Designed miniproteins, single chains, continued (2). Designs and how they scored, part 17

Each design is a single chain, and the fold is of that chain. pLDDT is the mean over its residues in the fold that is shown.

## One batch from the design tools (miniprotein)

Design m4562
Fold by ESMFold2-Fast:
Structure m4562 (fold): chain A 55 residues (1-55)
Amino acid sequence: SEKIEEAGRMAANAAARDAEAGAAGGKQVHTYSKQGDEEGALAAGRAAAEAGGGP
């Protein structure tokens, strides 16, 4: 879905700044994506972006 794709993109961008934060966020986005939780995936992506030094 578009929301899950956006969450994945946020985690990938976070990984470019902070590999550990991005990797953790990507795992959470993947977990929520498997459960069909689009809002959970977005929240995980945002948390990764925040931990990786902001948007």
Scores: mean pLDDT 73

Design m4563
Fold by ESMFold2-Fast:
Structure m4563 (fold): chain A 89 residues (1-89)
Amino acid sequence: SLIERIEAEAVEVGRKAAEEALAAGASREEAVRIGLEAALEAFAARLRAAGLDELAAEVEAIRDALAAGDREAAEAAGRRAAALIEAAS
């Protein structure tokens, strides 16, 4: 699946960002947060480049909610994203 390939590439971007943060002296918790933010940004950007704008908007909503500490909004956007992925599969 195109979405699965894009997700795998975005996860790798996040992993590298987390490793760089740790090397720069970030805590493990901070590195995980930085890596997750980088992965979600890469995922959304690549989805938009592929023309998957609705899914990209939900991934961006997850990113923004997590940055704001809004767990409820992040979970709601995550459920909508999962439904879009299932419908595309």
Scores: mean pLDDT 88

Design m4564
Fold by ESMFold2-Fast:
Structure m4564 (fold): chain A 62 residues (1-62)
Amino acid sequence: MEFDPSKLRSPTSDSGLRDLRAEGDSVVGTKSVDGTPVRVPFPSEEEARAFVEAVRRSEAGD
């Protein structure tokens, strides 16, 4: 293919994220590499909060 639609949309888990915040049942943030805004829906706000914490810990661990 000359280009892939997925090139315009990257998986949120593949890249570092910044400005992460849980909004009810969702997590919002911005990809550091592309500056792309992302929103990830979760089954509950507790899961969304856990995701934000996990990402922050992964960044600190590096």
Scores: mean pLDDT 63

Design m4565
Fold by ESMFold2-Fast:
Structure m4565 (fold): chain A 67 residues (1-67)
Amino acid sequence: SMKKEQAQQAIKEAREAARATGNPDVEATVEVVVEQAEELVKQGKYDQALKLAQQARDAALAFAAGS
């Protein structure tokens, strides 16, 4: 299932982006969002999981860029 794989990859990327900030508050915030995305994956809601994980990744990247 390509959509499941895309969602799981986006979750991994969100965690990596959060980790790269070195900020434990950002890591904790992203982890809450990616746990929600993982639950959506378990429910077969891959498009929603992908979108949520991408939003978490983008937020971590924005923080790293000077937020």
Scores: mean pLDDT 86

Design m4566
Fold by ESMFold2-Fast:
Structure m4566 (fold): chain A 97 residues (1-97)
Amino acid sequence: ELVRMTIEWRFHAETDEEKQAAVERMEAAVERFEADLRRRFGVGFEKIRYEVLPNGDIVVTLELVMSRQQAEEAAELARRYGAEAGADEVRVEFEEV
C-alpha cells in the first residue's frame, strides 16, 4: 500500500538575521534528511516548498510517496531531523494513494 507523506517543519525567528540563520539550518537539514531517505528507502522528495507566514514564521513542506511500512520509519526520521534543525513544530500527515 502506497501513501503520500506530507511533512511540515515550522521555525520561529524574531530578527531578520535569526530568520536567515533558521533558513540555512532548515535547508541543510532538508538536504541531510533526503540523503538519509535515499540511503534507507531509495526515495527522495517529490516536492519541497518554502514559505514565510504573515506572522514571520518560516515553514518548509516536504512531500513524498512511499510504502506505508517505510512511511512510519520516515515519519520518525522527519521528527528527528526537524528537531535537530531547531523546528518549533513538526507535523506529519499521511494520505492513501
Scores: mean pLDDT 85

Design m4567
Fold by ESMFold2-Fast:
Structure m4567 (fold): chain A 96 residues (1-96)
Amino acid sequence: SKREQAIKLMAQGSEYIDQGNYEKALEYLDQALKLKDELSIAEQVRLYENRAIAYEKLGNTEEAIRALEEAARLAEEAGDEALAEALRQTVERLRE
């Protein structure tokens, strides 16, 4: 199913982050993002957090900030105020 495909793509993206291959991580996470409607809000938050990690590690600070802002918006929508606040604090750190 498209949902199973989205979950596998997210898992591959996460694995490449763990391996330090951030360019390949983004390739897989971008494919998962095209299927984001198959993902729960919590899974979408994780997808954007992983995109932010990959962008930050590659020095793409503005892209990392945009991904974190979307993750914070989705976390707030899901009622996870603590996670939304933590993500906003990370944005402030990256702007320093």
Scores: mean pLDDT 90

Design m4568
Fold by ESMFold2-Fast:
Structure m4568 (fold): chain A 67 residues (1-67)
Amino acid sequence: ALVNQLADAVEAKDEDAVRKLTGQLFRDAAVEGFKIAGSLLKEENPSRAALAAALRENGYEDLADLF
């Protein structure tokens, strides 16, 4: 996973890899976040529970657990 590659780069103190992977992670997170949130834009009153469920389905279980 991209986050594991970023963690490995940090431990290796590979500054170029950290910069590149951080940028990619932010771009991927923005795209993924829009896909998840965008699916809920079709609902008049999007629920917090529906957002949490969508986050879990897409592998963001730790984030969903904050709800």
Scores: mean pLDDT 71

Design m4569
Fold by ESMFold2-Fast:
Structure m4569 (fold): chain A 64 residues (1-64)
Amino acid sequence: GMGSLLETLASHLSPEEKEELLRLYNRFRALLADPSASQSEIMAAATALGEKFDEALEKVLAKE
C-alpha cells in the first residue's frame, strides 16, 4: 500500500530525510483521522508531505 511505497522511497534517503518524510506522513494520517482537525490544517500537512515526497522522488529517480 501507500505506506509500503513510502518506506521503499525512504530507504533511498538519508536517515534525517527518512525521519522527516515519515513524520510528515504520520502527521497527515493523524489529521485525517482527527474529527477536530480543520481543512486548512489538513491541506497544510498535505502540501508539506507532497513537497517532501517530490524531493525524495527526484533523488530516487536521479540514482536510477
Scores: mean pLDDT 77

Design m4570
Fold by ESMFold2-Fast:
Structure m4570 (fold): chain A 70 residues (1-70)
Amino acid sequence: MTREQALAALRAALAAGTAGGAASVLGHIVKDSTDPVAREAAAEALARIREAPTDETARQALSDAIGRVE
């Protein structure tokens, strides 16, 4: 997965606005992205959601990850 593909997936997950959807997308980016910035941002966001599994936490974590990957 490229940085551009990871960024598109993060934006789609943010639009959906659910913790479960966010966790799935972030897990795929951590596993499949060749971009170290995208992988690190996704890993940090996923850890935050695992600690506090709420839709609000997911939206904040995804927004932060998008800013880091852009």
Scores: mean pLDDT 84

Design m4571
Fold by ESMFold2-Fast:
Structure m4571 (fold): chain A 66 residues (1-66)
Amino acid sequence: DEAAKQAIADAEALMKETSDKSAALNKEGEELRAKGDYKKGGELQLKASDQSTEAAKRYLAVKKAL
């Protein structure tokens, strides 16, 4: 009950944190690519994607624990 609500709230907080971090990393990646650092820019954008995947996986685990 309360534990389930807290677990969902924690998962939602992680999703928000990941969204904010992904936006920042994607922005930095775009700036690097504009300077000709295509490799580093692409790596940062890939990191943003990986963080989103981790957050989704954690959320699914919370739903299974209910």
Scores: mean pLDDT 77

Design m4572
Fold by ESMFold2-Fast:
Structure m4572 (fold): chain A 96 residues (1-96)
Amino acid sequence: MLADPLGRELFDEIVRLSLLIAAGTIAKLAGDKEEAIKYYKEAVEAAKRAIELAERWKAAAEAAGDAKLAAVAEHDLRSAEETKKILEKEVEELEK
């Protein structure tokens, strides 16, 4: 029960992250540099929240002895951390 609400919040944040990345990429391709920077910065903040939620979800799964759920949370944590790094680099390149 406790891990399911955190998993749903993480899923919602990952969806929001994906939509912000899509919006930023569309703006970048359209040549709208300011709009692209705005969306990618919002995506970095969404990635930070996803990292926090994934860490909490992993801890809850480990406390419950659910090794499969803990592995899923670990994968989502790593994916969010990698996505954050890519987005921070995109913002840096666009601000040059």
Scores: mean pLDDT 83

Design m4573
Fold by ESMFold2-Fast:
Structure m4573 (fold): chain A 85 residues (1-85)
Amino acid sequence: SLGEVEERLKRLIKILKEALEKNIPIYDSQGNLISPETIKLIIKRLEKALKSYGSERVIAAIFAREVDVEALEKQLKEGKPIVLP
C-alpha cells in the first residue's frame, strides 16, 4: 500500500542517517564502499521521492521493496556494516 511504501522509505532514510552519524560503513551490492557524500545524495533523493509523484517515487518504492529494512535496522543496532541492493 501507499502507506507501507512511505513507512519503509522513512525507515530507510533513518537507517542511512544513523549509519552516517555512527560511522557505520555502507556498501553496494558489489561490495564497494559507498562514500558519505554519495549516501547524503541518496538520502536527499529518497526524501524528495517522499514528497513527489511519478518516476522518482516509483523507483524509490521498488528500492524500498528490495531492501530488507528490518535486517538493516538490526545490523545498525549491532554496529555491523550495511549493504544496499
Scores: mean pLDDT 79

Design m4574
Fold by ESMFold2-Fast:
Structure m4574 (fold): chain A 91 residues (1-91)
Amino acid sequence: MESEEVQREADRLLKETSERLDELAARAEALGDEALRREAVITYTALAIRVTAVHIEAETDPERARELLEEVRRDGEERIAALEERIRAAE
């Protein structure tokens, strides 16, 4: 139950993050800024790898997995906010 809860939260975070970064990548592409578009893709890939690590950890240590998930959420939000600011400044 606890393991499944953390895994569901991790999947939800990845889905929400994917939608946000896809939108940012589209905005960067509309600006013709290939570097910002690539940064959005790299950010998604890095977060997807970390979400996979949370999934694996949840099978053996749900408490540690929850700690990792909150770290991923915090770091992801900071990176997405910084990227969004850079794209907005370029618009």
Scores: mean pLDDT 86

Design m4575
Fold by ESMFold2-Fast:
Structure m4575 (fold): chain A 82 residues (1-82)
Amino acid sequence: KIEDYKKAIEYVKKAISALESGNVDEAIRNLEKAAEYTPDPELRKRIRGAIELARQGRVDDALLTAKSVLNILEKKLKELEK
């Protein structure tokens, strides 16, 4: 479970970097991997929402969603490590 959260965080961070550099296709691939490792169904749905926003060219909205998901994943990981 903890390792899944760590992988999800890794992939969301890669997706954020890709979105910031304009590499939308790379961002989508990393978000798909993040969704695969995310055990929380609500967070998976939000990641899929970010993928859809990125596919529509709504890069700023996708970035905002991905950063929000990252914050929640990091908070959940800290709670699990305590």
Scores: mean pLDDT 86

Design m4576
Fold by ESMFold2-Fast:
Structure m4576 (fold): chain A 116 residues (1-116)
Amino acid sequence: DEKKKLAEEALEKFGATDIALGEPLTTLIAELYKKGDWETIKKVLEIVKKAEEMTVAELLNKVLDVLKDEDLQNVLKDEILKYFRETNNDKKLVEELEENKENREKFKEAIEKAVE
């Protein structure tokens, strides 16, 4: 898997080989690494290092908040949607996430509801 390999190379480059990435973050880190956006990778990894101090919703929303590139925001949003489609049996919550993809505040609230 090319995405996993690129994410592992990014983790090694930033001395974060002890961090376990979930699938949504693995794809995001791989895309950031391809773009050479080292500053954003560093910010994401600092958030992930504190994952045990926060909920999954807080983690995903904090990562989304540090992304300045709309294309990268969409990569993470698409991976979050894929994750909740596979792990959440509430179709209405997944539909709410899809409907609010372009509205950051509503998308944040929908993530918080989906992890309850």
Scores: mean pLDDT 78

Design m4577
Fold by ESMFold2-Fast:
Structure m4577 (fold): chain A 100 residues (1-100)
Amino acid sequence: SREELLKIAEELLKKILEIAKKYLSEETVKEIEKIIDETLKKLKELVKKGASDEELLKLIREFLEKIQDILEKNNASSETKLKIQKEVQEFLEKLDEVLE
């Protein structure tokens, strides 16, 4: 359901912010937090409007691309990137269960 997808997406965004706060500079964390806040607002608005799962997934993909760009721009360590990749992988596994 859209509500289940939103919950799983919120968990992913929360985990990414937690990793950022532990491993990235304060300036990079602020940049990531702004993108997370914007993405959460847009996701909640789409859910209220009855948007499709495909529309929500498109927004999540765009969010992940922005996070990847920030990590590359700020020379994030391979370890930090792998930790974020692990959370994305866990999100995709939960997503398969929700969309069945």
Scores: mean pLDDT 84

Design m4578
Fold by ESMFold2-Fast:
Structure m4578 (fold): chain A 88 residues (1-88)
Amino acid sequence: MDEEIIRIIREGIEAELAGDEEKVKEKVLELLRLTNDNEEDIAIVEEALESGKSTPAYEKARAALAPAVREALARIEEEARRLAEEIE
């Protein structure tokens, strides 16, 4: 589960950096579906996005793509660097 969340966030940030808005939207919805246990809330978000509107749930998930990824990736990269020094 956690690895899937990290993968989706990583793919989302890569799409954001590439300027692929459609893929960013897809990854935010995928993240919401994976972290939200209420399918009715997901359906509301999908309908709002198709209407050109946003929801608080979508905004929170999108916000997590940048700050949470930067913090998680920084920790993972630091851990990998330490492990590389130990193996050396």
Scores: mean pLDDT 63

Design m4579
Fold by ESMFold2-Fast:
Structure m4579 (fold): chain A 80 residues (1-80)
Amino acid sequence: VTEQQLAEVRLFASELATEIYNELLKLGISEEEARKIADDFYEKLFAEGVRLLQEGKTLEEVRAHLERIAKDYIEELKKK
């Protein structure tokens, strides 16, 4: 795993955590709670992305996997 690959995974995780934060706000979750959830999700997405890179996955495969995790979470949120 290279420093450049880690930087890309941080960017992916940050983008997706921001999307989760915005979706939480749309659902009426407070800014404080949404921020805590998004921060926790950022850490989980980053750790998962690093795991996939260590398994030899490409950055595009990592991005697709992290996007699926975020999408699944948002869908669960919509169920209330």
Scores: mean pLDDT 84

Design m4580
Fold by ESMFold2-Fast:
Structure m4580 (fold): chain A 77 residues (1-77)
Amino acid sequence: SDAAREERLKLINRITSKLVSDDIKETEEGIKELEKEVKEGRLKKSEAQAILTNAAAEHERQGRDELAELLRKKARE
């Protein structure tokens, strides 16, 4: 349904905002929230990998290479 699609987009946007933060604490919180959503079956592992990979690309674009590598390693788990 449109309502379920909208709620899913809000969830993904909230997690993504944390994952692309320049604050390592926010990024770590985003990783934990994403892992919880996968564990609870609300996100597929492949979807979580795509979200992490996209967030890593944003960190790389901003010159945050260490955060980008952290997220790429998580995407490979």
Scores: mean pLDDT 86

Design m4581
Fold by ESMFold2-Fast:
Structure m4581 (fold): chain A 95 residues (1-95)
Amino acid sequence: SKMDVLLLMGRIQDYVLNGISSTDEKKRKYYLQLAIDYIDRAAELLRSLGLDEQAEKLLELRRKMKEALENNDYKSFLKYSDEALGIMMDAADEL
């Protein structure tokens, strides 16, 4: 449902915020990985709701976020995270 999408968005935003606010690199990576994991859950939810195009876009951004995280490229991670949240918001508006 729309509310389930919004709840996943909130969790992703919380994990990203906890990650970027962490001064400890291990904690930063832990939280940012949780954000990626919740993008996967969001893509599965959108696919189950018939929003296949939006789900595929989230999976592409998930791959880019994972690459950015592995390269310690937090600027690109935040850019892709913001794009993913935008897709989820647009998807929620379609529901």
Scores: mean pLDDT 89

Design m4582
Fold by ESMFold2-Fast:
Structure m4582 (fold): chain A 62 residues (1-62)
Amino acid sequence: MKTYVHELKGDSAGRIAAAELLAALEGADVVELTNIPKSLLPKLEKEGWEILDETTAKKSLK
């Protein structure tokens, strides 16, 4: 299982979509986001992300 890790820079939901696209281009099975602002956590959960801790979440691409 291949994981693509992306560190978020700034408080922007658009960076999440970019991370998913980059992970898909790399052929990753899972995308993991780090340095997530707490304000984005509810949105990530609604979009199917698994919340791992206060700043980290992952999503399966398969």
Scores: mean pLDDT 76

Design m4583
Fold by ESMFold2-Fast:
Structure m4583 (fold): chain A 84 residues (1-84)
Amino acid sequence: SSEEEEKKLKKEIQELIKRLRELLEQFRASSPEEAPRIFRQMAEVSERLTRLIKEGEKYKSLEPLIKEAKELLEEVSDLVLDRL
């Protein structure tokens, strides 16, 4: 059902936001030797989160969560560009 899909998407987006926030803090605190590994993990989580955002856009109940996810993805992108 659409309700089950919506609940599943909400849970997955929330979990990926949590993981991405944790990885972002680890990346900020990382040494040059550790940074590439954490960056790869952030890239993988960001790609999956971006995909789920696209799937979730049809659900108005997810709009605040999608906004939070997009803001986090922009923060990650800005941090990565500053390190290149």
Scores: mean pLDDT 86

Design m4584
Fold by ESMFold2-Fast:
Structure m4584 (fold): chain A 75 residues (1-75)
Amino acid sequence: MVPTPEERLAYEDARLFLQLFGIVPFEESLRQLSTYLSSLPPDFARQFVEHLLDLLKRHRPEHVEEVRRVAEEVL
């Protein structure tokens, strides 16, 4: 299946956000995540979170549980 333009944008956005976990303190990254998720349309936010969690499992598995918790609190 060919991903929709929105699904592709959600993936690219998640990939860019993943870089933030390497640049700023983790606690600040979680705060920015919460703020960002609150600003997104619900369907896009869910797609973004799904891609972000998948990327975190591959690259930063130690952060998966906290990111999931923040997403569950906001969504």
Scores: mean pLDDT 78

Design m4585
Fold by ESMFold2-Fast:
Structure m4585 (fold): chain A 60 residues (1-60)
Amino acid sequence: MAAEIIARAEARRAELERRLADALREQLFGSGEGTLTPEEVEAIRAEIARLEEVIRATRA
């Protein structure tokens, strides 16, 4: 049970990290792969932090 929760949280975190990296690259270089507003970037960062907290708490 806990292992599955951790695995899903880790997968979600990795997906959000990739999306955030793509969006930041687009803002800096104009690649066009990720299109996020500053508000969406902050929301994704908050979600990543929340997932990290869930992973830490579940592993404890």
Scores: mean pLDDT 74

Design m4586
Fold by ESMFold2-Fast:
Structure m4586 (fold): chain A 100 residues (1-100)
Amino acid sequence: SREDILAQLRALLGELMGLLTEATRAVRADPDNAEARARAVALLEASILAQEAIDAVENEDLETLRAIVETMEKRLPEFPAEAAALVAEIIALGREYLAL
């Protein structure tokens, strides 16, 4: 159901936000670490896309959801492995909702 999809999307966003908090802490510990900064930026961007997907499902905006899912699919190889796994689950849920 739509409510079950929303609950799962919110849980996945929560996990992305947890990874982002960790990444931000790592950047603060070593501001000169370019890899840590790139990881934090990628996690922030993944979290923004996840929130936009949730908003699109809540608003029943299928056009916006399709665009977000397509953006996530194109950008999937750019995300850190842990974030990529979560983003792949968000893509699957978005595709499931689009097929309802």
Scores: mean pLDDT 90

Design m4587
Fold by ESMFold2-Fast:
Structure m4587 (fold): chain A 62 residues (1-62)
Amino acid sequence: IELDGRLDDATLAAARALVAAKTPTDPTDRALALLDSDRDGVLDEAGLAALVAELTAPEVAL
C-alpha cells in the first residue's frame, strides 16, 4: 500500500489477496469475475471500486 494514496498494481494485488483470504469460494468467484474485466492488465478506480463493492455486499452472506 502506497502512502501517497495512489492506486496501482500494488493496491490491486493487495485487494485480490484480501478477497482470496476473507471470501469463500462462491463470493470469490464473483470477485474474480469483476477482476477479469481488467484483462488488459490495467486497473483503475472503476475496477477497484467494483471489487470493493462485491466484497462489501456479496450475494452470499457466508
Scores: mean pLDDT 54

Design m4588
Fold by ESMFold2-Fast:
Parts: structure tokens; sequence; C-alpha cells
Structure m4588 (fold): chain A 72 residues (1-72)
């Protein structure tokens, strides 16, 4: 899962830098690549982990999850 791993690592780095928008975009891309590979549980875990660190509500995280699932 090379692309998903790259997006996830970039998301973590952007979060450390305080770039919440880039962190969110990279986390969503990591989840999308995981969905495309059939790794749905891993995709959900990535979105929930990063969403909580970004201060998103559970409802906002679910909305992102549904959007990623539709794009996969």
Amino acid sequence: MEEAKEYYEKAKKKLEEGDKQSAAVNAANAALKLFEAGKYEEAEKVLREMGKKLGLSDEAIESVFESVKQQA
C-alpha cells in the first residue's frame, strides 16, 4: 500500500507542522487509496485517528468517510 502509506505519513507531518488543511487532505487521500485496495477498516481507522487529532466531531468524520467511500 505504497500510495496510502505516503499520504498517511504526509498527513502526520502536516499535522505536526500545524497545517490542518493539508493534514486533512492527505488523510482523506490515504483513506481513499485504502478503500480502492479493499482495506475498508484501515481506511476508517485512518480517518477517525486523524479526524480526532484535527478536532473534528464524530459526525464530521462519518461525513468524510462516506465521501471517500463514494469516490473509491
Scores: mean pLDDT 78

Design m4589
Fold by ESMFold2-Fast:
Structure m4589 (fold): chain A 60 residues (1-60)
Amino acid sequence: SFTQQMASELGRAKLEKVISSDKATQLSNLSLKAGINVMNGKQPTKEEMEASRLVEEVLA
């Protein structure tokens, strides 16, 4: 959804201030995949869920 995409982008921007741009992009993309999988009734991977948690922490 738009909300998940925006949360992912904001998380990436904040993460880029403390980690490499490549890693911030990777975590942002994994977080977005977690949300998409949940919406499609699919179980997100542990890696996707962990990335989603980290993005939420930087947005808090």
Scores: mean pLDDT 74

Design m4590
Fold by ESMFold2-Fast:
Structure m4590 (fold): chain A 99 residues (1-99)
Amino acid sequence: MEEEAKKAYNEGIERLKQAYDEGLKAADTLYQRLVEEGKESEAKKLYDSYKDFIEGLYGHGINELKEAYEKTKDVEEIKKVTDRALKALQGAIDYIKSL
């Protein structure tokens, strides 16, 4: 049980990190587009806001995943927490990409 829980935790951390990196890339892509359009001031404000938003979702997800692992050692609970955090990050990524 503990070994399986640790594996689920490590997989969750890796998946959240991948989503986080995708989120930052989405924000950077929006920033570059706005700068090329001559909207550098708007680009900086939006980049800072979206980067903070993605970092907040990632940090919250990592904290919830760590607590699920430390308190429960339950593979299903760890996976459930991971899926919730990924859904939140993916929603934010999709929103940024829609802009």
Scores: mean pLDDT 87

Design m4591
Fold by ESMFold2-Fast:
Structure m4591 (fold): chain A 67 residues (1-67)
Amino acid sequence: SEEDIIFQLGREAGIEEAKKKKVPELSEEEIEKLAKELMEKENLPESYYPIVVEGIRFGSRERAEEL
């Protein structure tokens, strides 16, 4: 579904941002900032914001669990 695609987009962005910052997990402020930047860059409607945020959070946590 489109929601699954948007979630995976957020997940990949969260993993890459956490790797770039060399942190085990992103803070809520960092997740929200990245979500807004990603939505603007990809021109996504506001209705996808919660899915993008959850994707980023999930990706960040997946990386933390691997450490």
Scores: mean pLDDT 79

Design m4592
Fold by ESMFold2-Fast:
Structure m4592 (fold): chain A 81 residues (1-81)
Amino acid sequence: MVSKEELDREVEEALAIINVAVSLLPYPDLREKVRNAKTLEERIEALREGFDKAIADETDPEKIASLRKWGELALEEERRR
């Protein structure tokens, strides 16, 4: 089993991926909701809400593809932790 220090490093790496994905969201309120979330469930809900809204509001297919990709990566990393 990993040490607490190693586990904390893995969490930091996951948060780095999530932070990049969150930076793609053009909604400061939703970005703050994700960053200030206290529980895993709150973060997953905020991320889903943010990416669903961003995809619905976006018309550029390249941006939609990027939002889908980073949203999926962020949700996957949150589910692992």
Scores: mean pLDDT 68

Design m4593
Fold by ESMFold2-Fast:
Structure m4593 (fold): chain A 100 residues (1-100)
Amino acid sequence: MTKEELDKLIEEVKADPRFEEDLKKITSNKIGDLNGDGKIGPVDFYEILELLKIYDTDNDGKITREELKGIPDSVFKFLDTDGDGEIDLEEVKKAYEKVK
């Protein structure tokens, strides 16, 4: 992964027409759609990508459960599609494609 790839995905998520509506529905300090339809919205992906940008300090494109302590287990498990306890940019991209 490059910083440029991460930044491009962040801009794609921010450009999603659902982003503004999702932002209006999100309560502060909550990541993931725990508000009732069982889906993660574009604003949740934006916050996850910003966390990747902050915590991927060794530039390996991976983030661990310990680095994402603010994210509920259900959201982490949704992103961690291979069950290895790490989230990478490709898993976030695949999860975002599932919710388009």
Scores: mean pLDDT 65

Design m4594
Fold by ESMFold2-Fast:
Structure m4594 (fold): chain A 71 residues (1-71)
Amino acid sequence: SPVDKLKERILADPSFSDEEKNEIITILNENKDKSVREQMMILTQHFVDKGKYTLAQRVAEIAAEVEAELR
């Protein structure tokens, strides 16, 4: 699934700490009922709200790559 691909990309990405990876996976699991786009928006907004703009940007980049592969 697109969400599983997003999880794989994040778990393999050295830009995220183990704590941040667990946080992302938790948010994705809590929002499984929402569209992939909505889940990605929630993740990006979560890091923006925390002032972690570099991580928000990285999530947005991974999300865009995953969405491009979904066509």
Scores: mean pLDDT 80

Design m4595
Fold by ESMFold2-Fast:
Formats: sequence, structure tokens, C-alpha cells
Structure m4595 (fold): chain A 76 residues (1-76)
Amino acid sequence: SEASRLLTELIRRYGVEAAYEALRGVKEENVLEVARLLLEADLSPEQVRRAGEFLYERGGSVEGLREFLEELRREE
């Protein structure tokens, strides 16, 4: 499935733990878009873990993730 493909790509880029934790709190309908955003953002493993924690705390919204990723880029 598309979800399995994206999860595999997240694991290859960010590692197993970070990939699974990043999607754990995401609404089912948003999983594909969230996974794409995380891959496109070219995050470090530490940054993807922070993104996953944010998603869990904020209920897994795509809009919230976009805002969080913009904040991460500003910290650089």
C-alpha cells in the first residue's frame, strides 16, 4: 500500500523508532500526507522525533505539522 511504501521510506531515512513514533498519534486520514511532509522536510532523526512528539500532542493534524516544520527551519 501507499502507507507501507511511505513508512518504509521514513524508516530508511529516519530509523525504525523515529518513523513509527512519528506516525503513532496521526489521524488515519492524515497518515499519507504527514509521511510525505516528513520525507520532504529532510529532517535529522532528532528533528523527526520532535515532529512525532508534536503530532501526538496536537492530535496529528497536517496544518499543525506544516507550522511545526516551518518553526524547525527557523531554528536553523
Scores: mean pLDDT 76

Design m4596
Fold by ESMFold2-Fast:
Structure m4596 (fold): chain A 87 residues (1-87)
Amino acid sequence: SLIEELAEKIANAPTEEEAARILLEALEKHGLSGRELAELLRRAYEIETGKPASEVPAEVEEALAELLEANREKYIAELKKFLEEAE
């Protein structure tokens, strides 16, 4: 799946800049929603740490998805700013 492929790329990114670039591409080029972004971040965490995110309650996961959906454009702007400052 696209989420799995992107999660693996983020987990294996050698720098925070490269991880941010992958996240920006997921949002702008692939059109991921805030809910899909929450799933992507959870899966990347599982791959990077080797720990299951199963301890996160469903209510918390839903709240995070809603927060990211509501602030999707703000998150995109912050990623762009981070990448611009890294250049």
Scores: mean pLDDT 77

